Designed miniproteins, single chains, continued (3). Designs and how they scored, part 102

Each design is a single chain, and the fold is of that chain. pLDDT is the mean over its residues in the fold that is shown.

## One batch from the design tools (miniprotein)

Design m11761
Fold by ESMFold2-Fast:
Structure m11761 (fold): chain A 73 residues (1-73)
Amino acid sequence: DDKKKAKENIKKIDDRIKTLDAQLPSLDPDSAKSAQETRDFLKKSKKEAEKLIKEGKYKEAADVANEAIKKVS
């Protein structure tokens, strides 16, 4: 079920963003910069995946979200 996979992958992106947001205040400047860049990338990927879901492109949404998770792992 591509729709279910897309939603699960978007939830993983959201969970990762929440983890980064929680860590940001305690990071050194270099680590904070990297975390912010990763967070911004994940936010953009989430927005694109959500747009694809709205368009009924569930497989593309799942793939976009999954690729974003892989890139930051």
Scores: mean pLDDT 85

Design m11762
Fold by ESMFold2-Fast:
Structure m11762 (fold): chain A 67 residues (1-67)
Amino acid sequence: SALERAIAGVRAQMEALREHLSEEQIREIEELLRKAEEALAAGDEKSALRYLLKAGELVAEAKAALR
């Protein structure tokens, strides 16, 4: 699904930035992605999207901090 691809995309971006992320930031992003996957498995697409957007925001903030 589009949400499954988006979750994988955010995870890939986090991995690409891993050396620039703190352990706390990585744990927070991974927890949000896990919650998104669990919500999607339960058929709760609204919660999945909410968690995914928050994870994406954290990755975008980390990426911006490198510039």
Scores: mean pLDDT 86

Design m11763
Fold by ESMFold2-Fast:
Parts: sequence; C-alpha cells; structure tokens
Structure m11763 (fold): chain A 80 residues (1-80)
Amino acid sequence: MENVEKLLKEAEEDVREAEEVLKEHPSPVIKEHLERAKKALEEAKKAYKEGDYEKAKKYALEAQIEAGVALLVYAVEKVF
C-alpha cells in the first residue's frame, strides 16, 4: 500500500513536470505523450481507490514512462 501510494505521488509529479514543459514548448508530440500519461495516472488512481494495488502500480509506472517520454521529446526538440 505505502509503496503504491509513493509511486502514485511520483507519477503525479512527473505528469506535472510534463505539463510545465508543454506550456513552455507547445509540441503535438509532447502533448500526445502527456495526455497518455494523464490517462494512465487517472486509471492508477481509480485502481488504488478500488483496492487493486497491482493495477494501480501498473498504471502509475505507465504514467511515469509516458511523462518521461514527453520530457525526452522536449530535450530533443529544444536541441534540434
């Protein structure tokens, strides 16, 4: 439970960082990955409320991955 709650908080932070990046650098690719991250985070929070900690962990990790991709795209687009 505690570890899943920590993953959810980390996913929320990663999504927030991706939102700030999209505001600074509006890119369709960044927006697409951010929307995927937000949807995964919503599913993770829903699963956590339902007591499905395995599903919550899966979606929280998916949200972190998608938000991370948005940040990587930002880094590449700022250089090129």
Scores: mean pLDDT 85

Design m11764
Fold by ESMFold2-Fast:
Structure m11764 (fold): chain A 115 residues (1-115)
Amino acid sequence: SPKLEVAVEVVRAVFSVLAEGIEAGLSPAEIYKRAKEVIKEKEKEMSKYLSPEEVAAVRDMVMEAVGAAVSAVGAGASRDEIIEAAVRGLRSAAERHGMPEELVEAMEETMREVL
């Protein structure tokens, strides 16, 4: 599905930047800023395959996952704790937007692979 493929690409791009920022010892605020810049750049690509409502949902899911991960990093959490915080954030936003489980699972699996 082109919708699933673009959502997975967005998660991979955003969480790669998050993982790099963690490894580099960047502040939570700087990591969040960089992740937000990547999602903004991906909005044009998302808009080719997703409706405006679906773009807003994917953005909210990804940014809530990033916010949870960054908060966990700031608290000195382990890698596993950071991953579980990000997953909880992603799924919370997915539930609010009524997103299809297949898409949510693919986004979660990609996030777990990258982190």
Scores: mean pLDDT 89

Design m11765
Fold by ESMFold2-Fast:
Structure m11765 (fold): chain A 82 residues (1-82)
Amino acid sequence: DKLEEGNKLYQEGLLYFSKGDYEKAIEYFTKSAELYKDIDPLKAAASYLNIGLAYDKLGDKEKSQEYFDKALELTKKYREEV
């Protein structure tokens, strides 16, 4: 089940983020976003938001903004289609 696996990977991302391991957090949020993109666009957007936050913590402002923009665009598109 892609949703269950995505949720597990998302939880692992949150755990690594809370430990300050932002590179590991990005890995897990990226994997969760890939699973979510076909089944739950809002969960994919939440994963992108957390990737942006992790890049901000790493000082990568350009990557942070890129993922915030991806999260926002996906959220806007989903709300317009509903």
Scores: mean pLDDT 85

Design m11766
Fold by ESMFold2-Fast:
Order: sequence, then structure tokens, then C-alpha cells
Structure m11766 (fold): chain A 60 residues (1-60)
Amino acid sequence: SMEEKLDELIEKIKRAKTEQELGEYVNDASLLLSKDPNSQPEHLLRLAEVAKEALEKLKK
């Protein structure tokens, strides 16, 4: 399902070791949500929150 794929991408975002890798996973998740008719605003908010937290951890 879309939600299972999103959860997998969110786990990859949390484990990203570089800003480039993080950006690639965020782009993949954003594309997934843009293509799925079941996407809701809450999914985009969750992605944005996780990406922000992961980026802050990478910047030390």
C-alpha cells in the first residue's frame, strides 16, 4: 500500500547519513504522495516533520 511505502521511506530518511541521501528519500516520498489518490495533507505534514528532524540531526 502507499502507507507501507511511505513508512519505509520515512525509516530511510531517519537513517540517512548525508543531506544528499536525505534529499533523495524526501523526493521519492514526495513523488509517491503526489501520484497516489489516497494521499492526504497529514501525510505531507508527517514527511515534512520527519525530514526537518533528520536534517537537524545531520547538521550536528
Scores: mean pLDDT 83

Design m11767
Fold by ESMFold2-Fast:
Structure m11767 (fold): chain A 66 residues (1-66)
Amino acid sequence: MEEEQKKAEEAEKGARELAELLTADGRGQSAIDLIRKEAEEAKKAGEELTAEALMKVAEEFQRRLS
């Protein structure tokens, strides 16, 4: 439980940092697309907490882009 939660938190942090860097460079949509793809792979692997965290980051940045 804690190990999976920690992994989800680290994935969320990494995705958020990547999205902020790419958004500052005008590539926010590319970051969102990559994060969504990682979320789908995590869901396919049964990593529900990680998939949920990644999708949350993608939705937040999608709203920021409009």
Scores: mean pLDDT 81

Design m11768
Fold by ESMFold2-Fast:
Structure m11768 (fold): chain A 57 residues (1-57)
Amino acid sequence: MSALDQAKKYIELGIEYAKQGDFEKAKEYYQKAADILRQAGLPQAADAVLQTMKEVL
């Protein structure tokens, strides 16, 4: 399983929790996805995830 695949799953979970109104859980999963992307050497992708979080939440 690649870091990109794992981050994508966490982003999807964040979106689902945001749709349910659980913004605390949504933020948790977006932060988890961003952390994985940064650890994988993809800081631009991590920044994009955090930007999406700010726009959705």
Scores: mean pLDDT 81

Design m11769
Fold by ESMFold2-Fast:
Structure m11769 (fold): chain A 62 residues (1-62)
Amino acid sequence: MSPAEKAIEAAAKAKSAAAGAAAVYGRNQTGGPDAGEQGVKALEEAGASEETVRGARQGRDS
């Protein structure tokens, strides 16, 4: 892959992980305590930025 293609793929993957974490956090408000933690772990495993992970943790903990 070219560096540009790699960057686009990484950005798309991070966006998908962030959307997943937001959905999981929403389910945690109505479904159970483990959903928010799983969303944060999914972001970390996807290699999301520290800022994105921090936002997900704040959402989980608020």
Scores: mean pLDDT 61

Design m11770
Fold by ESMFold2-Fast:
Structure m11770 (fold): chain A 96 residues (1-96)
Amino acid sequence: SEKLARAIGHLLSGLAALMEGDYETAARDFEEAGKIFEEMGLYDQAARAYYNAGIAYLKAGDVEKAREAFQKASDAYRKAGNEDLAKEMEELAQKA
């Protein structure tokens, strides 16, 4: 799938940016990967990508975008049927 290849490309770019300390670029790449996985109905993968975006936004000092990313991760985990992880993501959004 072209969408799957693009999502994986964004995950790899996000990981590379994270290793270089470019937290804003990492967060945007992870968020784009999450959106693509969500469009594909791959909600567990989307949630993990949004979670990584939230962590990267926190490292960048962008608390509002971190909160939004953790809320997206919570929603995606809930759609995946993973209520325990959805609750953990909601708690991260409240603490951000």
Scores: mean pLDDT 91

Design m11771
Fold by ESMFold2-Fast:
Structure m11771 (fold): chain A 82 residues (1-82)
Amino acid sequence: SQGEALKKGKELVEAGVKEVELVAKSEEDIPNAGAFALPLLSAGVNIKLYVHDEKTAEAMEEMGKGPFNKGGKVEVVIVPEK
């Protein structure tokens, strides 16, 4: 759920994590990936996102450029689905 994703993101910020790798396979994963990324972006954590399609990649890149990013680097990598 988005609430659980948000909580996990906050826990990583509290643990002092500086870089996180996250997988968002499809558009259905976007809300949970966004909720997880929000506290990380607000803390300036670097996020590397692995996605399976270009449309999900575009949505994630837009989130990374959004108002919640306080200086973290967002990198989106498209990985083909097997």
Scores: mean pLDDT 76

Design m11773
Fold by ESMFold2-Fast:
Formats: C-alpha cells, structure tokens, sequence
Structure m11773 (fold): chain A 72 residues (1-72)
C-alpha cells in the first residue's frame, strides 16, 4: 500500500515540478532574467529537497507575479 502511494507522490511531484518550471520559463519571456534565475534556483532546490529554500523561492515568485500584474 505505501509503495503505491510513494510512486504516486513521486509522479505528482515530477508533474508539479515540470508545470512550475514551464510557468517560470513562460514568465521569463515576459519578465526577463529575474524569472530565469528563479527557475534555476527552483531546479537546484528540488534536486536537494530543500524545503526551506523552496518556501523562500515561492515567496519571491509571488512578489515577481505581483510586480508583473501591477505593471499590466
């Protein structure tokens, strides 16, 4: 039972990671280098499973999105 749940969690994490990185790359075309750097930092944090860093990067993404929406 736990093994099937672990496999599903890993698949869900990979899908969420790809969706997040695709979103960040799309934002990089609109916002530029700040979004590209953020995408690289997210990739590194995902590989290291650094939950604190992921939380910090999520806050930075929120601020970047707020700036982008305000300028539109």
Amino acid sequence: MEKLLEERRELGREIARELLLSTLRALAEEVGEDAEKLAEEFEEAFEKEDLEKLSELNEKLGELLKEWVKKK
Scores: mean pLDDT 70

Design m11774
Fold by ESMFold2-Fast:
Structure m11774 (fold): chain A 50 residues (1-50)
Amino acid sequence: IDLSNVTSILALSRELAQEVAEDPVANLKRLIEEGKAELSEDGSTVILKP
């Protein structure tokens, strides 16, 4: 997961942005498993589902 993709995500809450900054890979995987985020097919882009 590219950090530049994370910084471009506009739907992030403040708490979510802080957690992602601390451990972006682990926190984004958790959000994907919870159905709150989805990776593109090539894994380079993260799509948030608010």
Scores: mean pLDDT 60

Design m11775
Fold by ESMFold2-Fast:
Structure m11775 (fold): chain A 75 residues (1-75)
Amino acid sequence: MEVVATVELEATPEQAEAARDAAGAVPGVLSVRVDLEGDRAVLTITAESEEAARRAAEAALKAAGVEGKVRIEVR
């Protein structure tokens, strides 16, 4: 089962990188992609479970130190 979390942040490249590293450290995360769009970053987190995806999104937001929009999709 594949679960994808999309996290949208208003963040610097450095904050986005910290968010990616934190998300990738969560057990059950398979991959983390970062797309930078001006002053916004979009993280695409692929995880083996919904719990891992939620924990990764939470870790990313905490590491970036900003609020963001989170969407979780089960595929």
Scores: mean pLDDT 81

Design m11776
Fold by ESMFold2-Fast:
Structure m11776 (fold): chain A 66 residues (1-66)
Amino acid sequence: KSSLKKKLLELIGEILRIIGEIIDLEEELKKETDPEKIKKLKEKIEELKKRREELLKEMKELEKKI
């Protein structure tokens, strides 16, 4: 079971990193006035949100096995 706990902790760590990156990009988005930079920031935020949802799904599957 130690390998499953390690995977769970790694997933939690990655999710927290992505949440932090989203927060940072959303703060940059609030300050940005250049339409092209705004578009790029929104695209990055959406990609990170998708990655977060994928990792949350993986975390739920691992939690069921513990």
Scores: mean pLDDT 82

Design m11777
Fold by ESMFold2-Fast:
Structure m11777 (fold): chain A 57 residues (1-57)
Amino acid sequence: MAKAEEAEKKGKEAEAAGDWRAAAQYYGLAAKEYLKLGDLEKAKEAFAKAEAALSKL
């Protein structure tokens, strides 16, 4: 889970910095890593955050 959690952390940091492109990329990576772990709920949540970040572009 370290990779998924680190990607989520970087996504949140990018969001705080207003870097919506980086936020979308990191949340997208977190969603992929959560899917590999079988954590569908966290994957869905991370993917939704990635889409929200993309909508700011």
Scores: mean pLDDT 81

Design m11778
Fold by ESMFold2-Fast:
Structure m11778 (fold): chain A 69 residues (1-69)
Amino acid sequence: SEVKKEAEEALKEAEKLGEETGSKTVLGGVKKAREYLEKGTEEDYEKALRIARQAKGLAEQELEEKKKK
């Protein structure tokens, strides 16, 4: 349950940043994390959290690079 809440929060953050960057890779990661979240097991929630955090990190890097231009 705790992992599910963390995954939902990380997914929300990654989705917001993915929309800001327009990155198909980031949005693809968000979609994948959401699919794991929908599977409803603790193991899937942990996978969703990991993927969402990776997507967020990538979006932050891409956003910084895009702003430089």
Scores: mean pLDDT 79

Design m11780
Fold by ESMFold2-Fast:
Structure m11780 (fold): chain A 64 residues (1-64)
Amino acid sequence: EAEEALRTAKELADKSVNYYKEGKKSQAASYFTAAGILIAAASLFDPELAEEGRKYYREAVKKA
C-alpha cells in the first residue's frame, strides 16, 4: 500500500519535470503537488518509505 503510493508519487514527480521542460508550468505544478500529497499520505502508513519519497521528490525538483 505505502510502496504503491511511493511508486506513483515518483512517476508523478517525473511527469512534472517533463511538463516543466516543455513549458507547461501549470501542469508541472499540478503533478508536483499530487506527488507531494501521496508522499505525505505514505508517511501515515510507513514513515521510512515516506523518507525515501521525500528524497526522490527533492532530487526531482532539482532537475526541473
Scores: mean pLDDT 74

Design m11781
Fold by ESMFold2-Fast:
Structure m11781 (fold): chain A 64 residues (1-64)
Amino acid sequence: GVGEQLLYDYHLYKWRYGLSEAKKRLIELMKDLSEEQLREALELAREAGDKDATEAIEEYLKTL
């Protein structure tokens, strides 16, 4: 789904450019997603144990 694609893009950027650039990329992509798609991505990040992605998605959802 869209949440899976978001996390795939995030992990690809993290591998290529490091955590800081991956988090910036994640935030930019989240702006174009619905709350439902963001909640899907949050569940996937939590299941993967990715604390940085989980925190970034949770913080963004709090601003909505």
Scores: mean pLDDT 85

Design m11782
Fold by ESMFold2-Fast:
Structure m11782 (fold): chain A 64 residues (1-64)
Amino acid sequence: SIEEIVDEYLAKLGRDELDNYELLRLMTEKFGIDVKRAMALLQEAGKSFFSKEEAIKLIEEGLK
């Protein structure tokens, strides 16, 4: 599931939040979301850090 992949990635980073670069990498490399679409979603969100729930929501949107 999306949640399991996000949990694994956060565990590997040893953190509870993802920055824009980390979330961009996760979206594109693990979920196959187009890089331009992923960047647009991150820019629209306008955040420096994303919680697990926020990351999941952006990934779900990117997969539409």
Scores: mean pLDDT 86

Design m11783
Fold by ESMFold2-Fast:
Structure m11783 (fold): chain A 97 residues (1-97)
Amino acid sequence: KGAEAIAKARAALAAGDLDAALAHATAAMLAGDYEGAAEMYEALLAAEPDNARAWYNLAVAYLELGKYEEALAYAEKAAALGERRAEPLRELILKKK
């Protein structure tokens, strides 16, 4: 389930295919592998630090893991880079704290 998506995300990162890496990391997150997805988004962001979508997805993964301080910081980074979904996500995280 999530493990297969993470393996594909790792292979895509190794190949330099950041779009495929983002897609497979997101598939892992939808399968409930929030920890694995977070690891893949962090690796992607090391290569592409201005990827607002990856910052947003990292914030969602950390929210699901109950790590609200990190989730809020990542959502703020996504918002600063123009991700419109990050503002309602920040409001949701603040309600959980």
Scores: mean pLDDT 85

Design m11784
Fold by ESMFold2-Fast:
Structure m11784 (fold): chain A 63 residues (1-63)
Amino acid sequence: MEEEIDREVELALQIIKAAVAEISGDYKTAAEWYRKAAELARDINPQLSEDYRKKAEELEKKA
């Protein structure tokens, strides 16, 4: 049960890294972090995983 909480914290950190990269205009790095976040989120919240996957695809298109 603590493992799932740790994974949620890791997910939040990956999202923060992605958001920082996006704000700085590094869309490639942002897309990579959102993809990692999406993969981690698959076991926690599948809907959130899909949202981040789509976000990564949009950012890759801008890169």
Scores: mean pLDDT 79

Design m11785
Fold by ESMFold2-Fast:
Structure m11785 (fold): chain A 93 residues (1-93)
Amino acid sequence: SAEEALKVEEVPEYIKHTTLGLLEAAAAFSEEIGDYRGAGLSYEQMGRIYASQGDLEKAAEYFRKAAEMYEKAGDLKAAEEARKLAEYVESKI
């Protein structure tokens, strides 16, 4: 379910902050080289981290970015799953 897919293990906030920066860099690099699947995975992880912090608006934005990247990669199943994650977190705002 979308709720189960949002679960993030409890990690310290400084690790989450560092991970967000690394994921942002990874997503940008993946997009530059045309690795849309890699970019989608990075945006999806950013969405999960923001959701775990209670920032549901940013979580939804990143899940929608992940869906766009998965569509560009031709992974329609991953794109649909990412859209469902965005709709789920938007339902909690």
Scores: mean pLDDT 84

Design m11786
Fold by ESMFold2-Fast:
Structure m11786 (fold): chain A 56 residues (1-56)
Amino acid sequence: DDEKMERALEGLREALSQSRSVQLAALHEGRKLLETLDPELAEELERILREIEASL
């Protein structure tokens, strides 16, 4: 489900411009996804999660 995964990653990127509470929720959800994602998508998600964490 590349399309589903792309939408999930886009939602997480949007979290970077949201409130701290939304960013924290996105961080938690993203960490769950990391455990089940393909390695290629996992690397992209990890970069997004690092950006969110840096914003906190």
Scores: mean pLDDT 73

Design m11788
Fold by ESMFold2-Fast:
Structure m11788 (fold): chain A 75 residues (1-75)
Amino acid sequence: SKERLLEEMSLAAELLAHIGNAVIAERNGDYKTAAEHYEKAAEVARRGYELLGDPNWKRIAEEFEKKAKELKEKA
């Protein structure tokens, strides 16, 4: 449905915003801020999985959770 597509687009936009902020922080060596934004990206992806049931959202969440953990070890 169009409603589902709009929900997916909204979640994707929120996800991409956090990823963008994380990438900028990581590039600047701010691993703490990068980890926080990857954690927020994972939270958005978890919400996407809960709302939409698509396993791709769960995989995205797990990837960003792992990335955030790795960056916290560098901070």
Scores: mean pLDDT 88

Design m11789
Fold by ESMFold2-Fast:
Structure m11789 (fold): chain A 69 residues (1-69)
Amino acid sequence: GPLVEEARRLLKQAKEAIKNGDIKTAEELLDRITRLGAQLVIDGHLDEARALGKEVTELRKQLEEAKKK
């Protein structure tokens, strides 16, 4: 559905921002993805929300590593 497609696009953008060291953009994108995950939970798409949350958690770990430079 549209929310899952938007989240997928934002995940790709967040990965690129982290790779490029764009910390602020990565944080803003991950926060936006987290809000979409909350909407998926409200809409009853729990499995999709769980999968998205796992990807966000992994990217936040990569972002914290990038911040230590």
Scores: mean pLDDT 85

Design m11790
Fold by ESMFold2-Fast:
Structure m11790 (fold): chain A 67 residues (1-67)
Amino acid sequence: NAEILKKFADYLERAAQVALEKGDKETLKFIAERAENLAKRAQSLGDTEVAERAKKIAEFAKKGAES
């Protein structure tokens, strides 16, 4: 389960970078929402590292979506 959460964080991080480069604000908003959900789930499971990483991904994606 922990490995799956880490892989999902890796995926979201890469997806956010690509969406930002393309200026795809709708995809960035979607990624931010998914990353927030991942952070909550990881925190509930005691996975502090993934939770912290997911929060940073969400913040990055939100800033990108704001232009």
Scores: mean pLDDT 84

Design m11791
Fold by ESMFold2-Fast:
Structure m11791 (fold): chain A 75 residues (1-75)
Amino acid sequence: SAQEQLDRELEKLAKEFLEEVKKNPEEAEKYLKEFLERARELMERAGVPQDEIDEMLAKLEGILQGWIEREKAKA
């Protein structure tokens, strides 16, 4: 289904984002912005309502920002 395809593409984007941050933590904020922009495009293409996109991306941004801070603290 379109939803299953969206879920797979979002998982792939998330894994690519995590790999990029691990390789260059100094660019983490740039990678986060790019990830969120690409995730929005995928969700819009899949027909997800704007309100749901905004809610999900806000939650993801918070989670990923916290993860970035923890990764930087380890370095």
Scores: mean pLDDT 81

Design m11792
Fold by ESMFold2-Fast:
Structure m11792 (fold): chain A 93 residues (1-93)
Amino acid sequence: IDEGIKAFNEGKYDEAIEYYKEAIAKDPKNAEAWTNLGLALYKQGKYDEAIEYFKKAIALDPKNSKAWYNLGLAYEAQGKYEEAAEYFEKAKA
């Protein structure tokens, strides 16, 4: 996943997505890889897909503040401000 993080930081979101999918294939319980996959999709404007992957990360690790925060950002980007506010509060816990 180091190569995925490098690709993400260089704005190469398609490459980052491929690396994160490989990480998930090797370890489907890797909540961080699911969160990073969602974030890469969010950066591409694919909010519905990003939301699904953030929810997967939260299901694996309910205390994953990054996944809750990014879920809030994705809902906010879709104009769903009430849901976004609830998820931002979850990120603080």
Scores: mean pLDDT 85

Design m11793
Fold by ESMFold2-Fast:
Structure m11793 (fold): chain A 89 residues (1-89)
Amino acid sequence: SKAEKLLEEGQRYRSAGDFEKAIEYYEQAYKLASPEQKAEILTNLGRAYFAAGDYEKAIEAYEKGIALDPNNVESKENLDEARKKLAEK
């Protein structure tokens, strides 16, 4: 799907350290995504925001992802880490 291609482009930019571009592509993917894809995209958005140092937006993305997929252990662990980083400010 188009959402999957945008997600893959976002992942490519994140791997290259271009978190601004990664976020842009993940947001586009989210708008076109099926409900099943949205949780995965939100996890990737959270990781990109975290890597960019935007812990507040990372928390928001992870919380939305967990709401769609409550069994996503990775998002829960990443949420806890983002909260710790924000508290160390």
Scores: mean pLDDT 86

Design m11794
Fold by ESMFold2-Fast:
Structure m11794 (fold): chain A 75 residues (1-75)
Amino acid sequence: MERARELFAEARELAERALASTDEAERKRLLAEAVELVREAHELLIEEADLSEEEKKALLEKLDAQYAEAMEALA
């Protein structure tokens, strides 16, 4: 659980840096990194959940699809 919280905190810091940046390319890069960290945090929460391996795989596949769409929106 604590590792997921650390990843959320890192993502928040990157988002704050993106907001402070006046460089569009840098802002997009920082936001993309923040999205990846949030995805990793969600992966950890799913893996730590008391679920079957089949249920975990289904949730991870859904997570990957959702974050691919989010990354396209940031591009």
Scores: mean pLDDT 77

Design m11795
Fold by ESMFold2-Fast:
Structure m11795 (fold): chain A 55 residues (1-55)
Amino acid sequence: GKAEEFKKEAEEIIEKNGFITKEELKELLKKYGIEVEDSDTIEELILKAIEFLSK
């Protein structure tokens, strides 16, 4: 499903760059319809990703 596609895209970013940046994570979350704020910390973005993957 969408959660598996999200995981695959996140893993591809990590494979290419060795890590995922705050901006890349924010754009990935937006791509999957998850609301993000410019004021969100990387920890808050990670929590949103975990919540999405737990559905």
Scores: mean pLDDT 79

Design m11796
Fold by ESMFold2-Fast:
Structure m11796 (fold): chain A 60 residues (1-60)
Amino acid sequence: MTKDSALTQAVLTAERHLRQGKEEEAYNAALELLKSQGFSDKEAEEMAKEAVKIAKERLG
């Protein structure tokens, strides 16, 4: 539940930056959000990549 909620917030954050054409900023914003919620560096990196991928699929 908590992990799913964090991923959803990361997807929404990534979508905001992707709409501006800022793919690197989308990844970094999602990563920072996930780290702030207590995920490890490795988990946050994996989840941020997944969030950007999902956001791209939702927008494309």
Scores: mean pLDDT 82

Design m11797
Fold by ESMFold2-Fast:
Structure m11797 (fold): chain A 85 residues (1-85)
Amino acid sequence: SREEALKYFEERVRRMDELLRELAPKVPKLPEEKQEEVKRLLGEVLEHIRLALKALEEGDYEKAKEHLEEAERALEKIREIVEAA
């Protein structure tokens, strides 16, 4: 249902937000080239969340899920960069 899809979306976005808040203080400690890479990946996270919200509004739950998964994938790359440094 739309209600179940919205709850699923909200829970996943909250989890991503919490991870970003944990990683954010570590970003300024990275080399400049890695900070730039993180900035680009953060742009991808935000864009996919925006597209997922648009898809939810249009009733395209499968497309919303795909965009949410892409946002999570970009966030995982940010985590790998931050934790490898």
Scores: mean pLDDT 87

Design m11798
Fold by ESMFold2-Fast:
Structure m11798 (fold): chain A 71 residues (1-71)
Amino acid sequence: GPSREELEENVRREEENIRRAKTDEEKAREYSELAEWLYQLGRFEEAREYAEKALELDPNNVRAAKILADL
């Protein structure tokens, strides 16, 4: 899988993508992507927070639901 440095860079990129998102659907997608990278880094509490935020914006977000199931 990706290196820790690559995962940390993916986290930074997703934080920027969240700031640029224009719709709740886009924000939900970016929150779920951020949660995935945080989960792979072992940052489980942050992964939970962002997965929950994604589901608040889009209750049908499959990625966020899967991350919460895997925590």
Scores: mean pLDDT 87

